# Designed miniproteins, single chains: the designs that were tried, part 77

Each design is a single chain, and the fold is of that chain. pLDDT is the mean over its residues in the fold that is shown.

## One batch from the design tools (miniprotein)

Design m2675
Fold by ESMFold2-Fast:
Structure m2675 (fold): chain A 93 residues (1-93)
Amino acid sequence: SKIEDIEKLLKEIIKIAEEIDHPGVETLRETAERLIALLRDPNTSPLELSKEMFALQAEIVSLVLHTKDEEKREKILELFKKISSLVSQIENE
């Protein structure tokens, strides 16, 4: 399912955050868990989902700023782009 694919991509980002000892790893994890919960709830409004996606984007920006390795920065951004695409596809179903 697209939700399971999003969860796997989020886990990959969290693993990178853990590897670099990112100070925001717990906030990133909590934001990821909230996003998955919203995606699994059929009563979630588009506004609630958009707010949580904005929160995730802020956590991704923080992670990128703390990531010294260019290849890891590029991977984080690629993973986030895939997540954004999948979320958009779910909203249009």
Scores: mean pLDDT 88

Design m2676
Fold by ESMFold2-Fast:
Order: sequence, then C-alpha cells, then structure tokens
Structure m2676 (fold): chain A 73 residues (1-73)
Amino acid sequence: ATLSDEAVEALQRALDLAKTPEASRAMGEAIVAAANGDRQKADEYIKKAEELGATPEAVEAMRRAADQLYAEA
C-alpha cells in the first residue's frame, strides 16, 4: 500500500532526527509493524529506537507516523 504524503513526511522527519543507524533500523521495524496494524509490536520498536539513541522529537514524529499508518492499515 502507498503511504499518505503526511505519513511519509513524518517518517522522513523521524529518520532525520534519529541520527544513528541502529535507531533508524528500529524505526523501520516500527513502521512495518504499524503498517500491518500491530500496535503492540510498533510500540516495542519505538521504545527500542529511543533506547538506541532516537531523540525525543524523533520518537514523537514516529508516534505520529504510526497513528497515521494505523488509519491506513
């Protein structure tokens, strides 16, 4: 499925703010989980990204993107 422009923008923002490869990878996993409607798995990977060096702004952008992906799932 194609993501909305707003979801894509939020994802790009989160990845830019992550600044570490490990956090970016965890965010990618969260995106896949959210796109599949798996809120529990998405939350788990968002927490992992935060532990791996995602900034608070990146975490907030990721949560926003996940909510938009749930609406599209």
Scores: mean pLDDT 72

Design m2677
Fold by ESMFold2-Fast:
Structure m2677 (fold): chain A 114 residues (1-114)
Amino acid sequence: MEKLLEEIKKRLIELLLENPAALEPLARELGLEDVIDPSLSHEENAERLAEAIVKRVKEAAQAAIESTDAAVQTGHVLRILGIGESIRIVLGEAAEPLVELLTELAKEALKAGE
């Protein structure tokens, strides 16, 4: 779990640094526009957005692991996969390695909840 979350954060930062125009659209797609501070550098905003996204993913994964109800667990897994789809909508093919990491994290959360 922790290694996948660390890799997801690293790749999110790298992806946002390589695609600066994607920062604001991704924040908007995920409802995280309030995380972006126009007074900060692009690098600082990329780190802030990546941290907020990883926090959301971690909270969903932890909720899935702790769920005793299969429908509730599935809902949290779908939240993780939905974050991946939002990233894909904004970044297209460049998002695919990150979507694969999010899918692997979702699978680990399901297995840990058994």
Scores: mean pLDDT 83

Design m2678
Fold by ESMFold2-Fast:
Structure m2678 (fold): chain A 69 residues (1-69)
Amino acid sequence: GEKEELLEKLENLKSEKVPSDEEAEAVTLAALKFKLSEELALKILRYLASTDVEDPEKEAFRIASLLAP
């Protein structure tokens, strides 16, 4: 499913790109809303940093909602 595919992408991420302030804020807000662990939030942040996302906040909230406990 989409959740399993997403988790695989997060685990296999090899990017060393530094997240932008916008990406960091987006992930922080999403993690607080969906009560994600710090470890999972950091994985999402690395994913956003490695991809050209038009709306980081929208994408962070989408991913967080799929991975919410």
Scores: mean pLDDT 78

Design m2679
Fold by ESMFold2-Fast:
Structure m2679 (fold): chain A 93 residues (1-93)
Amino acid sequence: DELKEIAREILEIGREILAKYPDNTELQKAVEELEKALEEGADPDTIVEKMRKFLEIAVELAEKTNDPELREAVRRMQELLEKAIELYNKKKL
């Protein structure tokens, strides 16, 4: 369940970003989609794809705002996603 724990950590980072940028509709939708995937017990492939989409949106927002706090949040999300992909690949053994 480490994949789900990583997804929850990414979700919490996303909620922190959304609290700072509450009017960002794309980020709000990404948060809702990741929450739904976790609540519905979606397969690992779906969870990883939702995390990738979330990171993509956060990167675009960081580029637009030039916010160093958001850049650090993006870095944390990227490290978590890389760990999730490694764990997912190991389970395919």
Scores: mean pLDDT 81

Design m2680
Fold by ESMFold2-Fast:
Structure m2680 (fold): chain A 114 residues (1-114)
Amino acid sequence: SAEVRHLVILTEAMLGTQAIHFSIEARLAEKEGDHERAALYREVRDDLIEFSNRLHANINSPVEEVLQIIDEAVERLREHAERFERAGYHESARVLYRTAERLEEMRREIEQAS
Protein backbone atom coordinates (compact mmCIF):
# COMPACT_ATOMS: atom_id res chain seq x y z
CA SER A 1 0.00 0.00 0.00
CA ALA A 2 0.98 3.68 -0.31
CA GLU A 3 1.04 3.98 3.51
CA VAL A 4 3.41 0.96 3.89
CA ARG A 5 5.68 2.41 1.16
CA HIS A 6 5.74 5.80 2.95
CA LEU A 7 6.65 4.16 6.31
CA VAL A 8 9.45 2.11 4.65
CA ILE A 9 10.88 5.34 3.11
CA LEU A 10 10.80 7.03 6.56
CA THR A 11 12.57 3.99 8.09
CA GLU A 12 15.26 4.12 5.34
CA ALA A 13 15.75 7.88 6.03
CA MET A 14 16.10 7.29 9.78
CA LEU A 15 18.75 4.55 9.26
CA GLY A 16 20.61 6.77 6.73
CA THR A 17 20.66 9.71 9.15
CA GLN A 18 22.02 7.48 11.95
CA ALA A 19 24.71 6.12 9.55
CA ILE A 20 25.88 9.73 8.92
CA HIS A 21 26.00 10.32 12.70
CA PHE A 22 28.16 7.19 13.30
CA SER A 23 30.42 8.12 10.32
CA ILE A 24 31.15 11.48 12.02
CA GLU A 25 31.69 9.81 15.43
CA ALA A 26 34.09 7.26 13.85
CA ARG A 27 36.15 10.07 12.28
CA LEU A 28 36.32 11.99 15.58
CA ALA A 29 37.34 8.86 17.53
CA GLU A 30 40.06 8.08 14.93
CA LYS A 31 41.38 11.68 15.22
CA GLU A 32 41.60 11.23 19.03
CA GLY A 33 43.56 7.96 18.55
CA ASP A 34 40.70 5.81 19.93
CA HIS A 35 40.98 3.13 17.24
CA GLU A 36 38.74 0.64 19.14
CA ARG A 37 35.83 3.12 19.41
CA ALA A 38 36.33 4.21 15.76
CA ALA A 39 36.15 0.55 14.61
CA LEU A 40 32.92 -0.03 16.60
CA TYR A 41 31.34 3.13 15.08
CA ARG A 42 32.37 2.02 11.53
CA GLU A 43 30.74 -1.42 12.08
CA VAL A 44 27.46 0.26 13.18
CA ARG A 45 27.65 2.69 10.21
CA ASP A 46 28.17 -0.14 7.71
CA ASP A 47 25.26 -2.20 9.13
CA LEU A 48 22.92 0.86 9.12
CA ILE A 49 23.78 1.52 5.44
CA GLU A 50 23.28 -2.19 4.61
CA PHE A 51 19.82 -2.34 6.29
CA SER A 52 18.76 0.97 4.67
CA ASN A 53 19.77 -0.44 1.24
CA ARG A 54 17.94 -3.75 1.94
CA LEU A 55 14.73 -1.86 2.85
CA HIS A 56 15.02 0.22 -0.35
CA ALA A 57 15.52 -2.96 -2.46
CA ASN A 58 12.41 -4.52 -0.83
CA ILE A 59 10.10 -1.46 -0.94
CA ASN A 60 7.76 -3.34 -3.38
CA SER A 61 8.27 -6.77 -1.73
CA PRO A 62 5.66 -8.48 0.49
CA VAL A 63 5.35 -6.71 3.88
CA GLU A 64 6.60 -9.85 5.70
CA GLU A 65 9.99 -9.39 3.95
CA VAL A 66 10.19 -5.74 5.10
CA LEU A 67 9.28 -6.71 8.70
CA GLN A 68 11.96 -9.46 8.68
CA ILE A 69 14.63 -6.92 7.58
CA ILE A 70 13.57 -4.54 10.41
CA ASP A 71 13.64 -7.43 12.96
CA GLU A 72 17.20 -8.30 11.82
CA ALA A 73 18.21 -4.60 12.10
CA VAL A 74 16.79 -4.37 15.66
CA GLU A 75 18.76 -7.50 16.72
CA ARG A 76 21.99 -6.21 15.08
CA LEU A 77 21.69 -2.76 16.75
CA ARG A 78 21.16 -4.40 20.18
CA GLU A 79 24.28 -6.54 19.58
CA HIS A 80 26.25 -3.35 18.77
CA ALA A 81 24.82 -1.63 21.90
CA GLU A 82 26.06 -4.56 24.05
CA ARG A 83 29.55 -4.26 22.48
CA PHE A 84 29.61 -0.51 23.26
CA GLU A 85 28.47 -1.21 26.87
CA ARG A 86 31.28 -3.79 27.33
CA ALA A 87 33.79 -1.26 25.93
CA GLY A 88 32.52 1.42 28.38
CA TYR A 89 30.90 3.64 25.69
CA HIS A 90 27.60 3.94 27.58
CA GLU A 91 26.22 7.02 25.76
CA SER A 92 26.76 5.39 22.32
CA ALA A 93 25.07 2.21 23.63
CA ARG A 94 22.03 4.27 24.76
CA VAL A 95 21.75 5.86 21.27
CA LEU A 96 21.78 2.36 19.71
CA TYR A 97 19.13 1.01 22.13
CA ARG A 98 16.94 4.06 21.37
CA THR A 99 17.39 3.53 17.59
CA ALA A 100 16.36 -0.15 18.03
CA GLU A 101 13.23 0.96 19.98
CA ARG A 102 12.38 3.43 17.18
CA LEU A 103 12.74 0.62 14.59
CA GLU A 104 10.33 -1.53 16.65
CA GLU A 105 7.84 1.41 16.62
CA MET A 106 8.19 1.68 12.80
CA ARG A 107 7.74 -2.12 12.53
CA ARG A 108 4.43 -1.91 14.46
CA GLU A 109 3.21 0.99 12.26
CA ILE A 110 4.10 -0.91 9.05
CA GLU A 111 2.37 -4.09 10.34
CA GLN A 112 -0.79 -2.12 11.28
CA ALA A 113 -0.81 -0.32 7.86
CA SER A 114 -0.49 -3.60 5.91
Scores: mean pLDDT 90

Design m2681
Fold by ESMFold2-Fast:
Structure m2681 (fold): chain A 65 residues (1-65)
Amino acid sequence: MKEIEELKKKAEEYRDKAEQLFAEATRSTDPEVRQRLIDEANQYFDKAREYEKKAKELEQKVKES
């Protein structure tokens, strides 16, 4: 179903962005910049989890037929 696949795609996109920001944070020697990147990464991880949860809920609903 396109809707479930779209939600999974958004979850992957947000997770990939979070991982990229986290990788940049681990390379940063400035503690302030590092913390900012970690905070941004965590926000994207949270969004990824929301989309992942919604995709699973819709997937379960479709399987009830």
Scores: mean pLDDT 81

Design m2682
Fold by ESMFold2-Fast:
Structure m2682 (fold): chain A 81 residues (1-81)
Amino acid sequence: SSEEFIKHGERTIESGLALAEELAESDPEGAARIRELVEQLKELLKKLKEDPNNEEVKKQAEEIMRELEREMLAALQRHSL
């Protein structure tokens, strides 16, 4: 459901921001990329909260969430965090 997806997205945003803070000195480029994806996801989740049936926004949010999760996993693997 959109409600469960939004909750998952919000948790992913929190984890992404925490990881970006940890990476700020050792991997500033990785931190910046994660923050960029977090901001994109925040905007899409805001739109999805206003219109939960917006299929186009939901697809965009799903794509950005997958990209954010991928970047977070890659950063964790590079830095053994």
Scores: mean pLDDT 87

Design m2683
Fold by ESMFold2-Fast:
Structure m2683 (fold): chain A 80 residues (1-80)
Amino acid sequence: SAAAEARLVARLRESIKVAEEILKEVEDEKEKERIQKAIERARETLRRYEAGELDPRALVEAEIELGVEELRYAVKKVFK
């Protein structure tokens, strides 16, 4: 449904914002590069979806990828 798709778009935009905040706090250059590339891929996915080029499943896959980076950051903060 259009409402469900709008929620997926909103969730991906929120995940991108969270990842951008994490990027500001990360000191390791390799981790910064990995997170920055994940953000760039998510933004490209959103752009292509809004252009009608991608299935809504691509939004879910992008959210999962950003969620993995958020989880990596959370684990590092807890176990360091």
Scores: mean pLDDT 87

Design m2684
Fold by ESMFold2-Fast:
Structure m2684 (fold): chain A 64 residues (1-64)
Amino acid sequence: SELEAVLDRHLEAVSAKSGKPADEAQRQAKADILAEAKATLTPEELKELAREAQEAMDNGIAER
């Protein structure tokens, strides 16, 4: 899914900054975010969330 791809890019960026591979806590956080989003959002809302998350990462800030 698009949201999963965005979260994978985020984990890669965090790993690059720390010089370490993504740890168990980071992978668990990704899984939790995906599970919650899929349970609460429609496919259209998931695509919109992925787009907003990608935009936030591209800007280097978590602002909407």
Scores: mean pLDDT 70

Design m2685
Fold by ESMFold2-Fast:
Structure m2685 (fold): chain A 62 residues (1-62)
Amino acid sequence: AVPDEDLLAAGKAVGAHRVGDRISRAGLRALAEHLGLSVAEVYRRTRGGTVRGALELLSSHR
């Protein structure tokens, strides 16, 4: 289970590293760290690093 504090930090990272409809590589690394996943796994689970996919991924951990 991912702690609520790490989920909040991950959500903040999505906003901070957003580039249009996508998340920068730095944002994907931050998500990986906060969620305990590999960068490759985050890339797969965010539909190739989309903001929509990242929000769906974060919702799946609530």
Scores: mean pLDDT 80

Design m2686
Fold by ESMFold2-Fast:
Structure m2686 (fold): chain A 115 residues (1-115)
Amino acid sequence: MVYTDEKEQLLEIARSSGEVGLETLRENGASEEKIKEAERILKEILERLENAKTKEEMEKIVEELSEEAYEKAIKLLREAGNERGIENVEYGYELAKKSLYAMAAGSVTTLVTLA
């Protein structure tokens, strides 16, 4: 895939994944304020990805989002004492590393849902 097509596909995946996160928050009875914060986080993620000038910059942003999402999820699960949840997140993170699109989808959904 040429970089322009790859970037457009990645932006579409991020947008769709963010919407999944927002719907998850609504279904779980999140407050209007929490939904607005999640929408703000999604907007910032999309702006970061859109401003990437090269494939290397785009890949770095996805890697940074993936690490951020992983650390946030693990921290919350440790605070809750959920050891099996930690193992599941670690497994999913390693699996997602095999695909740029999978890393983007999982990271955006996680960051938006955990807003």
Scores: mean pLDDT 83

Design m2687
Fold by ESMFold2-Fast:
Structure m2687 (fold): chain A 83 residues (1-83)
Amino acid sequence: MEIKEEIELKEKGAIAKILKSYPEYTLVEIIIKDENGSKTPEEIEETVKEIGKKLGASEVTILDTEVDKEKGEIIVKAGLKNK
């Protein structure tokens, strides 16, 4: 049985899904709504860092960023340093 946890930041229009958990870090996928293509890289980074802090991460590393223009979504893969 696999348990996946989802964290929502409704004020940022973002949902984080835990993809894999390791002893040293957690790999997450963050989906950010960007219907108008208006979000800056800075806003994306701030959203990712806020999710990391809510999950108790000491450090957050953005590994990959993909833009789905058809769906109006930004998909970010990030590593959260647990300890």
Scores: mean pLDDT 75

Design m2688
Fold by ESMFold2-Fast:
Formats: sequence, structure tokens, C-alpha cells
Structure m2688 (fold): chain A 79 residues (1-79)
Amino acid sequence: MKTLEEVSGIYQSLEDDKKYKVIVDEEGKVTAQEVSGGEPKEIKVLSYDKKTNLLKLQFKGEKKAYTYKLLEKLPSFEL
């Protein structure tokens, strides 16, 4: 089934002019952190389309869904 590890990467937000580092931790928790030095925020992965490299996500406590485009794949918690 879909591995959350596939979503670890540097993303361009399509809704703002910001880049986010998305990381899956060892517990399977997914966080998004603005690469310019924001705090990491927990997200819910709504979908990941490997064909278009689009990640659709929702921040915990928010109603709005965001779409991020993958720029660079990162390894998960494994280097």
C-alpha cells in the first residue's frame, strides 16, 4: 500500500510563494516546515500523485487543503 516515505521531499507550494520540507518520521508522522526557517507543522496527507508529483495535504486544525509540487526527493528518517 502507499508508503508515506514517498512523500519526503522539498516542495513548492502552489498556493503561496514558499518552499516546504516535508518529512516522515519513524512513527509515520508527517510534518511540513518552511525551508526559510519556519516551525515544523503536522500535516495529514490527503493524496500523493506520483505521476504529477503533486502532494495534497491539510494542516492539523485547518479546513483548507494545500497542493505542493515535488522539487526534490529526500530520504525519510533513513540517510
Scores: mean pLDDT 74

Design m2689
Fold by ESMFold2-Fast:
Structure m2689 (fold): chain A 73 residues (1-73)
Amino acid sequence: SMKEVLELEIQAALKFMEAGILRSTGGDQREIERYRLEGATLRLKALELDPSASAAQIQAAQEEVERARKALE
């Protein structure tokens, strides 16, 4: 539902905000990458539930999740 999409978008935004704060204050790179992975995963889930999302948007979100996973390797 639209409510579920919005809830996931808000959760993703909060994770990206946490990553941004850590990055701007010189925080731990692994923590930044973990928040980015959490945010990317939530955003992908929101797009998969959104009937207006394009295949290109979903693909871009999948690529973002894979980049975030790779960064934690």
Scores: mean pLDDT 88

Design m2690
Fold by ESMFold2-Fast:
Structure m2690 (fold): chain A 81 residues (1-81)
Amino acid sequence: STEEFIEELRKKVEEHAKTLSEEDRKKVLEVMDKVEELIRKGEYEEAIRLAVEAAAKSSPKVAAVLIALGSEVQEYKKRLE
């Protein structure tokens, strides 16, 4: 289900974010909250775009987590088609 996907995605992102500074972790989780909202609305392409655009504006460590987030959403979208 979409809710199970969101829960597993959040766990993966929070696990990766533990390697980051508190400030960088906060930035990742703010992006995750917005991505989660878009996924709940069925706007998967917008969720992927948001994660990629946020990554492009972030430090390399934050960008790596956000790119992984976008990839997970993209893979889930492909499984729904």
Scores: mean pLDDT 85

Design m2691
Fold by ESMFold2-Fast:
Structure m2691 (fold): chain A 74 residues (1-74)
Amino acid sequence: MEPSDEEIKEKIEKWTEENREKMIEILKSRGFSDEVAKTFVEHEKNNLIELVEQGKKEEALNLIENAEPRELPA
């Protein structure tokens, strides 16, 4: 079945919430502040949602299905 924009956006939100703490810890271990790490996670979520809105659904799905927190640029 082809996932809808809403289904992919829900997956992005869930993936971000489940990985939020791990992403923050990784970013902080790399020298970022708590505030910067939280802002980065929120920006990544918004970037993924924007990909869906631009019709790049496959790219967004591949990122959340295969992405580990360690793959974030930090």
Scores: mean pLDDT 73

Design m2692
Fold by ESMFold2-Fast:
Structure m2692 (fold): chain A 70 residues (1-70)
Amino acid sequence: SLKDLRDLELSDLGAGDGRTYARLGREVGPAAWERGRAQGDRWLADPETYSAGLAMRRALDEEVARYLAE
């Protein structure tokens, strides 16, 4: 749910990943993917969370590609 997305964004950095945001995009719509990208961009801006940001971006790109491949 959108509440779950908000709670994930308030957790410690690196606790959530792109698979959670990708799942929410399928369940509640593309806005969840946009929020996941924004979170990934924030993680990419910080050296301590850079690897988590890359993982988030890759998971979201794979899910969007799967969606568009119909």
Scores: mean pLDDT 63

Design m2693
Fold by ESMFold2-Fast:
Structure m2693 (fold): chain A 61 residues (1-61)
Amino acid sequence: MYKKYLKKTYESIKKLHDANSNGDTKKTAEYSKELQKYIKEASKASGLTPADAVKKAMQLG
């Protein structure tokens, strides 16, 4: 169940990194909000801390 949110967290990390690398400040802000949303959902669904949810999301990529 929580694996869906971990994948979305990883996808948001990739989008944020790409936007930041391209200097797109608007997309960086948008993807940062998306990332925070999915980290919270993954943490809530899994019982993990936000930091541990991010670690697991990165391991799935």
Scores: mean pLDDT 79

Design m2694
Fold by ESMFold2-Fast:
Structure m2694 (fold): chain A 99 residues (1-99)
Amino acid sequence: SVDKKVAEEDKAFEEAVKKAKELDPERFEELKKEYLERLGPGSYGEIIAEYRATKEIAEELAKEGKEEGKEILELLEKAKTPAEKLREIGDELDAELAK
């Protein structure tokens, strides 16, 4: 059951990122670039930038009353474990960059 849950959480995260890219590709790339420039180059930086871009687009769409934004937020909630870990790593990197 653990392996199945992890696979479902990873898939939910990938689906959330894909939906955000499809709904607003220009805004996604703009936000990803902005976050990546702040975090610096690295494998974790790219994933964190994609997470932050996806969340921001979803929140913007949800505030406008668009169902697509709510759907992406629900996918991120289902991907809770990966999303929470990426947030922790991002916060730790932000703390280091603030020195």
Scores: mean pLDDT 76

Design m2695
Fold by ESMFold2-Fast:
Order: sequence, then C-alpha cells, then structure tokens
Structure m2695 (fold): chain A 88 residues (1-88)
Amino acid sequence: LQQLLQELQNAEKQLQEAIKQGDADKARKSAQQIVQLTREILESTYPPEEAEELMEGLGRSLRGLADQAEAQGHTETAEALRAVADEV
C-alpha cells in the first residue's frame, strides 16, 4: 500500500505538470497511471461496492482537471483527460 501511494503521488505530480505544459500525451499517460494505481489501492482496501463509488469520484476529479486544462487553452489535454475519465 505505501509503495502504491507513493507511485500515485508521483503520477499526480506528473499529471499537474502535464496540464500546466499542455502536454496531452503526458497528461493521458499520467491520468491512466492514476486510474490504475487508485483502482489497485481501493480494491485491496475496500469492499467492491465502496471501491466502485470511490473510482466514480476519481472520474469526476479527472473531468474537473480537464475543465481546468481547457480554461488554460489546452484543448487536446482536456480531451485526453475526459477520455481517461470515461474509462473509469
């Protein structure tokens, strides 16, 4: 768990950097990494129903970050983040 949490923190930093830079490919990969790591953490920690609800929350957070990227003029980055959010 501690290792996964540290990897998640690193992925979150990479995502924030990608959003600021308008790097759609980096944003997509970092967001996918966050989804994967978060799912692994939640599935090992919570019952399936609770893990699923928390994953839906992650999807909403990613859409919020996409809106932020769009507001900064990074349309391709916003589209990449929305695509990843739809996978949740």
Scores: mean pLDDT 85

Design m2696
Fold by ESMFold2-Fast:
Order: C-alpha cells, then structure tokens, then sequence
Structure m2696 (fold): chain A 82 residues (1-82)
C-alpha cells in the first residue's frame, strides 16, 4: 500500500541517518547526516505517521535498541511489499 511504502521510506532514512552519525568525525558525513535528519523530520510531518512510530524513528538515531526495532520493521515491510 501507499502507507506501507511511506513507512518503508522513513525506516530506510532513519537507518541511513544513524550510519552517517556513526561517521560524523568526517565533515562530509556530518553534513549529510544533518541534511537527511531535516528531510526525515519534514517527511514524518508530511506523512502524518503515528506518534509512536515517529518516536521510534527519532530514538533510532541515537539508541541501538530502537535501531534494532527499526531494522525488524523494515524487514517485515520489505517482505510484505515484495
């Protein structure tokens, strides 16, 4: 569904942001992180996702347990979307 595609996009963006943050000692990676986080914030607002889902996405930027939940949800959505 369109909603599942939007959720997949947000989950993928959150994981990409977390990876860029890991390498933030590089000025290019730090700038890329700032850009993708801004894009993620705008898309969360635009897609009007549930507060719990938005919270999970933001927590995944700094918290490993939240990142594992994001990875699991992304795997489930990828299987569902084919």
Amino acid sequence: SAEDRKKRELLEMALQAAELKKNSSDPFQKHAYEVIVESLELRIEKFNVSPDFAKLLFESLTNEEAREKVKKKLKELREKLG
Scores: mean pLDDT 84

Design m2697
Fold by ESMFold2-Fast:
Structure m2697 (fold): chain A 104 residues (1-104)
Amino acid sequence: NSREENIAALRAYIQFESDELGISEEDQQKLLDLIETYGSDALLGFLVGNEKQYEEALAYIESDESLSEEQKEALKLFLESLMSPSEEERKELFLKAVEEVRKL
């Protein structure tokens, strides 16, 4: 997929989860902006089902000295939500990621 198609897919996913959880458009945009800025290419690859790109995205986030600990925590929780096989766990991790971006 193109970068634009991957970003559209991420936005659609964030919107879908947020609609079910009652998350504001402001918090949705904060999460999307963080993802697009700091973990875009590797994270977008993972969104299309590539586990290797998940590992690369996690390593990128952990090694990035420009990210605050709160930004790293939010991105890690978001990635863990995408990896979760449980719908309940996925939603809980997504909500925790949004709670971390609210602190930024």
Scores: mean pLDDT 73

Design m2698
Fold by ESMFold2-Fast:
Structure m2698 (fold): chain A 83 residues (1-83)
Amino acid sequence: MKEEMRELAEKLKKFLEEYFGLKLVSEEETEDEIILTFEGEISGLKVKVEVKITEDEVTITVTTENGESTTITLSIEEFKKLL
C-alpha cells in the first residue's frame, strides 16, 4: 500500500506542476499518510493546494488568496482513474 501511495503522490506532483504550474512547497510522509502542499496561480488567482493521501482516500483542499477554501475527497481507486 505505501508504494501505491508514493506512486500516486508522484503522479499528482507531475500533474499539478505540468498542467497548473503549481510549485511543491512541502512534503510530509508518515506511516499512514503523505501530505503535499503546493502554491501557485490558477487563472491569475493565487492558490494554496494541500493534498492528503492515505491508504483509503485522497483529500484535496484548495485555498485562494481571499481565504475561500474547497475540499474534495475521493477514494484511492476513483482518484487513480482521473490520472
Scores: mean pLDDT 79

Design m2699
Fold by ESMFold2-Fast:
Structure m2699 (fold): chain A 57 residues (1-57)
Amino acid sequence: SVQQQLQQQKDQVIQDGRKKAQEESNKAKTVEDIHKISQQVGQQIQQQIQQLQQQAQ
């Protein structure tokens, strides 16, 4: 169903975002950079999830 596909896509976006955040955080030199990475990745995940919900309507 469309709902199952949407849930799988959301899970994938979250997993990909977490992996990217971990990789970027490992390269970060300061706590401030880690904080910025977390905020940016979180915003990107939220935006992608909202777009997926819009498309599924």
Scores: mean pLDDT 79

Design m2700
Fold by ESMFold2-Fast:
Structure m2700 (fold): chain A 85 residues (1-85)
Amino acid sequence: MVEELLEEAARAIEEALRAQGREEDARRAREELERAKETDPPSEELLIAAKELAEAAPELDAALAAGDLEKARALLDEVRARVAA
């Protein structure tokens, strides 16, 4: 489920960025996340990151709905950084 949760987060942010006309930023966010999860082995760090993202999901949804892409990106970047570490 961790990969599915990260994929959902990436899709949500990607879709929000595209809606704002930032397709390249959307692609970059998606590509970096895909890269990170491809290179990381299954670990509790991924589960913790996914859990934190899930707990922030209402905030993420609100940020995306309001067009606050910087906040949405920061939430995704935090998870991606942990996955890439």
Scores: mean pLDDT 57

Design m2701
Fold by ESMFold2-Fast:
Structure m2701 (fold): chain A 60 residues (1-60)
Amino acid sequence: SALEAAAQLAAKNAGMTPEQGRAAAEAGIRGDSPEAVARAGGSSLKEGAGTREAAQALAA
């Protein structure tokens, strides 16, 4: 699914586990702010850039 693909991409790009990437992607689907998405991944905005971008793509 798009969620799983985005979560995997975000995890690889941000150096997160697949579970962390998935949590960030799910926050993005909920329409949470980019800051909340980064927090779901457990990292700073810079480190979570991939999770933010993936979540924004899913929310768009």
Scores: mean pLDDT 59

Design m2702
Fold by ESMFold2-Fast:
Structure m2702 (fold): chain A 65 residues (1-65)
Amino acid sequence: ASEAGRAIIEAAKAGDAEAAARAARQLITHVGSPVAALVAAREALKASGDEAAARAVRDTAYQHR
């Protein structure tokens, strides 16, 4: 498990969509893949139930084209 992936989940639990998106950008940079951020978005939604945070992470992954 990556530290950045954990940061996404913690930000989502805190209801901080902007922090979740920032952590997603760090994860994409660290592993070189937007797929890891999409997986983290699903886990964040499952752990927190925060649709806005999960959406922010997905949007960040889709911007990495």
Scores: mean pLDDT 75

Design m2703
Fold by ESMFold2-Fast:
Structure m2703 (fold): chain A 87 residues (1-87)
Amino acid sequence: MEPLKFTAVGTSSSAPDIKVGDTLVLSGVDYDDKGNIKSFHLVNEKTNKVYTINTLSDLEQIVGKENAQKAVELAKSMYPYPTIAEK
């Protein structure tokens, strides 16, 4: 029942304002027509800024490889295809 929270371990070109140690909340995902995640929506609890992360590589740079994989699995569970959960 707690929101999906990740600790930032780096930054990417899509989210350059993220600092190491920032807490990021997974707020939603977008799916393509094939059921693959095409973007992640993250909220920075420190700044209240919303980010759209368009690649798994960018997500891995921000939250780390293991947490990025966990985010994909949990996002599919919490925001299941075909529902785009942007609200």
Scores: mean pLDDT 73

Design m2704
Fold by ESMFold2-Fast:
Structure m2704 (fold): chain A 114 residues (1-114)
Amino acid sequence: EPEKAAEEVLKKLKEEYGLTDFEIVEIRKVPREKMGLEVIRLEPDALVVATTGESIKTVDLRDKKRIVVVEAGDPQTDTTLLAALLFGIPVETLKVDKETYEALKGYIVVFEKK
């Protein structure tokens, strides 16, 4: 269930980055080939890539107003990372469990600060 995966991501963002007052505003299923374009269209302040591997903390998410989350290790994730790089969108990685990772595949989750 993508809604449960989104809530688990929000919980981890609160625990690891101290995010407060963020809410899930959109969960959208997106074709693999369109993921990068849809992320650009949302104009996020940061992209968070969910992974089952090692996470690298480089971005302070507390100052962001709109955060978009996608999964790692998919061809569409590579396209999304390239799109983020080209448009200057900061990219952070977040380690999630396998169940959350699988449930996020093919979805974009949008979080906004209240």
Scores: mean pLDDT 80

Design m2705
Fold by ESMFold2-Fast:
Structure m2705 (fold): chain A 64 residues (1-64)
Amino acid sequence: EDPRMKKIIVDGKEYYLSTSSLAYFESKELFLNFLKHDTGVPVFPEAAERNMKKYGVEYVPPVP
């Protein structure tokens, strides 16, 4: 994807998250939980992978 990072809104706050496959989550609930623990900072593919492991979220690649 051309844009590697998106500005998103979670619980009324603006955040930045990597749009790479490593930051794609199977469910919105898992995505929001991950984001709540790592909010306030830009998330890059490397950080997303580490955070997914930290929060126990499985890797879910985006559909082309």
Scores: mean pLDDT 48

Design m2706
Fold by ESMFold2-Fast:
Structure m2706 (fold): chain A 109 residues (1-109)
Amino acid sequence: SHLSDEEFRELIEELQKTTDIDKALEILDKLAAGAKDISAQTVIENFFDIETSIAVHILKAAVEGDKEGIKRLNKAAGKLAQAILEHHGAALPAWVQRELQKFVEMGKV
């Protein structure tokens, strides 16, 4: 399915607002699938929100002792980061590429 820049932004807003891990994982999968369809500019503009939202969900799972949730979040985040790097990597600032590579590596564990 094709994802617009606006739909990508809306999914990030949903990711920021949800407290449900299963919903967060569903949103991360949709973002990963849609990464090929959006502009590099949309990735750059929303990168801090994506990174912060993932970190907040991982922190919540950690506080709750949800080890499987942390693993699932790391894998979903790694998949999203890999999709962004594959489709937009050359157009992204070096610091964004470095942060995305960290998520890819975390997703392998």
Scores: mean pLDDT 88

Design m2707
Fold by ESMFold2-Fast:
Structure m2707 (fold): chain A 79 residues (1-79)
Amino acid sequence: SELERQLKELRETWERAVAEGDEERILGFAKAAMAVIWRAEGGTAADNPALVARARAMDLAEREEAFERALRILEEEAR
């Protein structure tokens, strides 16, 4: 399916960014993941600078956990 393809591509891109130490790309995924999580938890659609600050403060393990949680949310929403 289209969703399965997109989720696979996101995971592969994340894995490449981590393997190459691409901090800008890793941070980009962390920011996007935090936005997905916040929206799913009933947050407003408006931009929240606190989410960006949190993503920046995260270590790699925390960013990976956020990314994985965001992927699960996207799969759940698509049903």
Scores: mean pLDDT 80

Design m2708
Fold by ESMFold2-Fast:
Structure m2708 (fold): chain A 80 residues (1-80)
Amino acid sequence: TAAEIAREALEAVKNGDYTKAIGLALRLIGMLLDEDPSDPLRIKAIELALEAVMYAMRGDFEKAEELIKEAEKLEAEAKA
């Protein structure tokens, strides 16, 4: 899921692996480009996941965790 990718990117940033975090952010962008535009919850979840990675790269881990949790909720709703 997008939230899982964002969480992996957050852990990569915490470990100083910015190359991995950038790669995961590019994967999220690819997911957004391939997403069905008729699924607004899925699109919003990917957007929140991307925003979480940006906050993590800026050192705001608390905001990143908040956004990942929001993305997780939206992805659960999109599958229901």
Scores: mean pLDDT 79

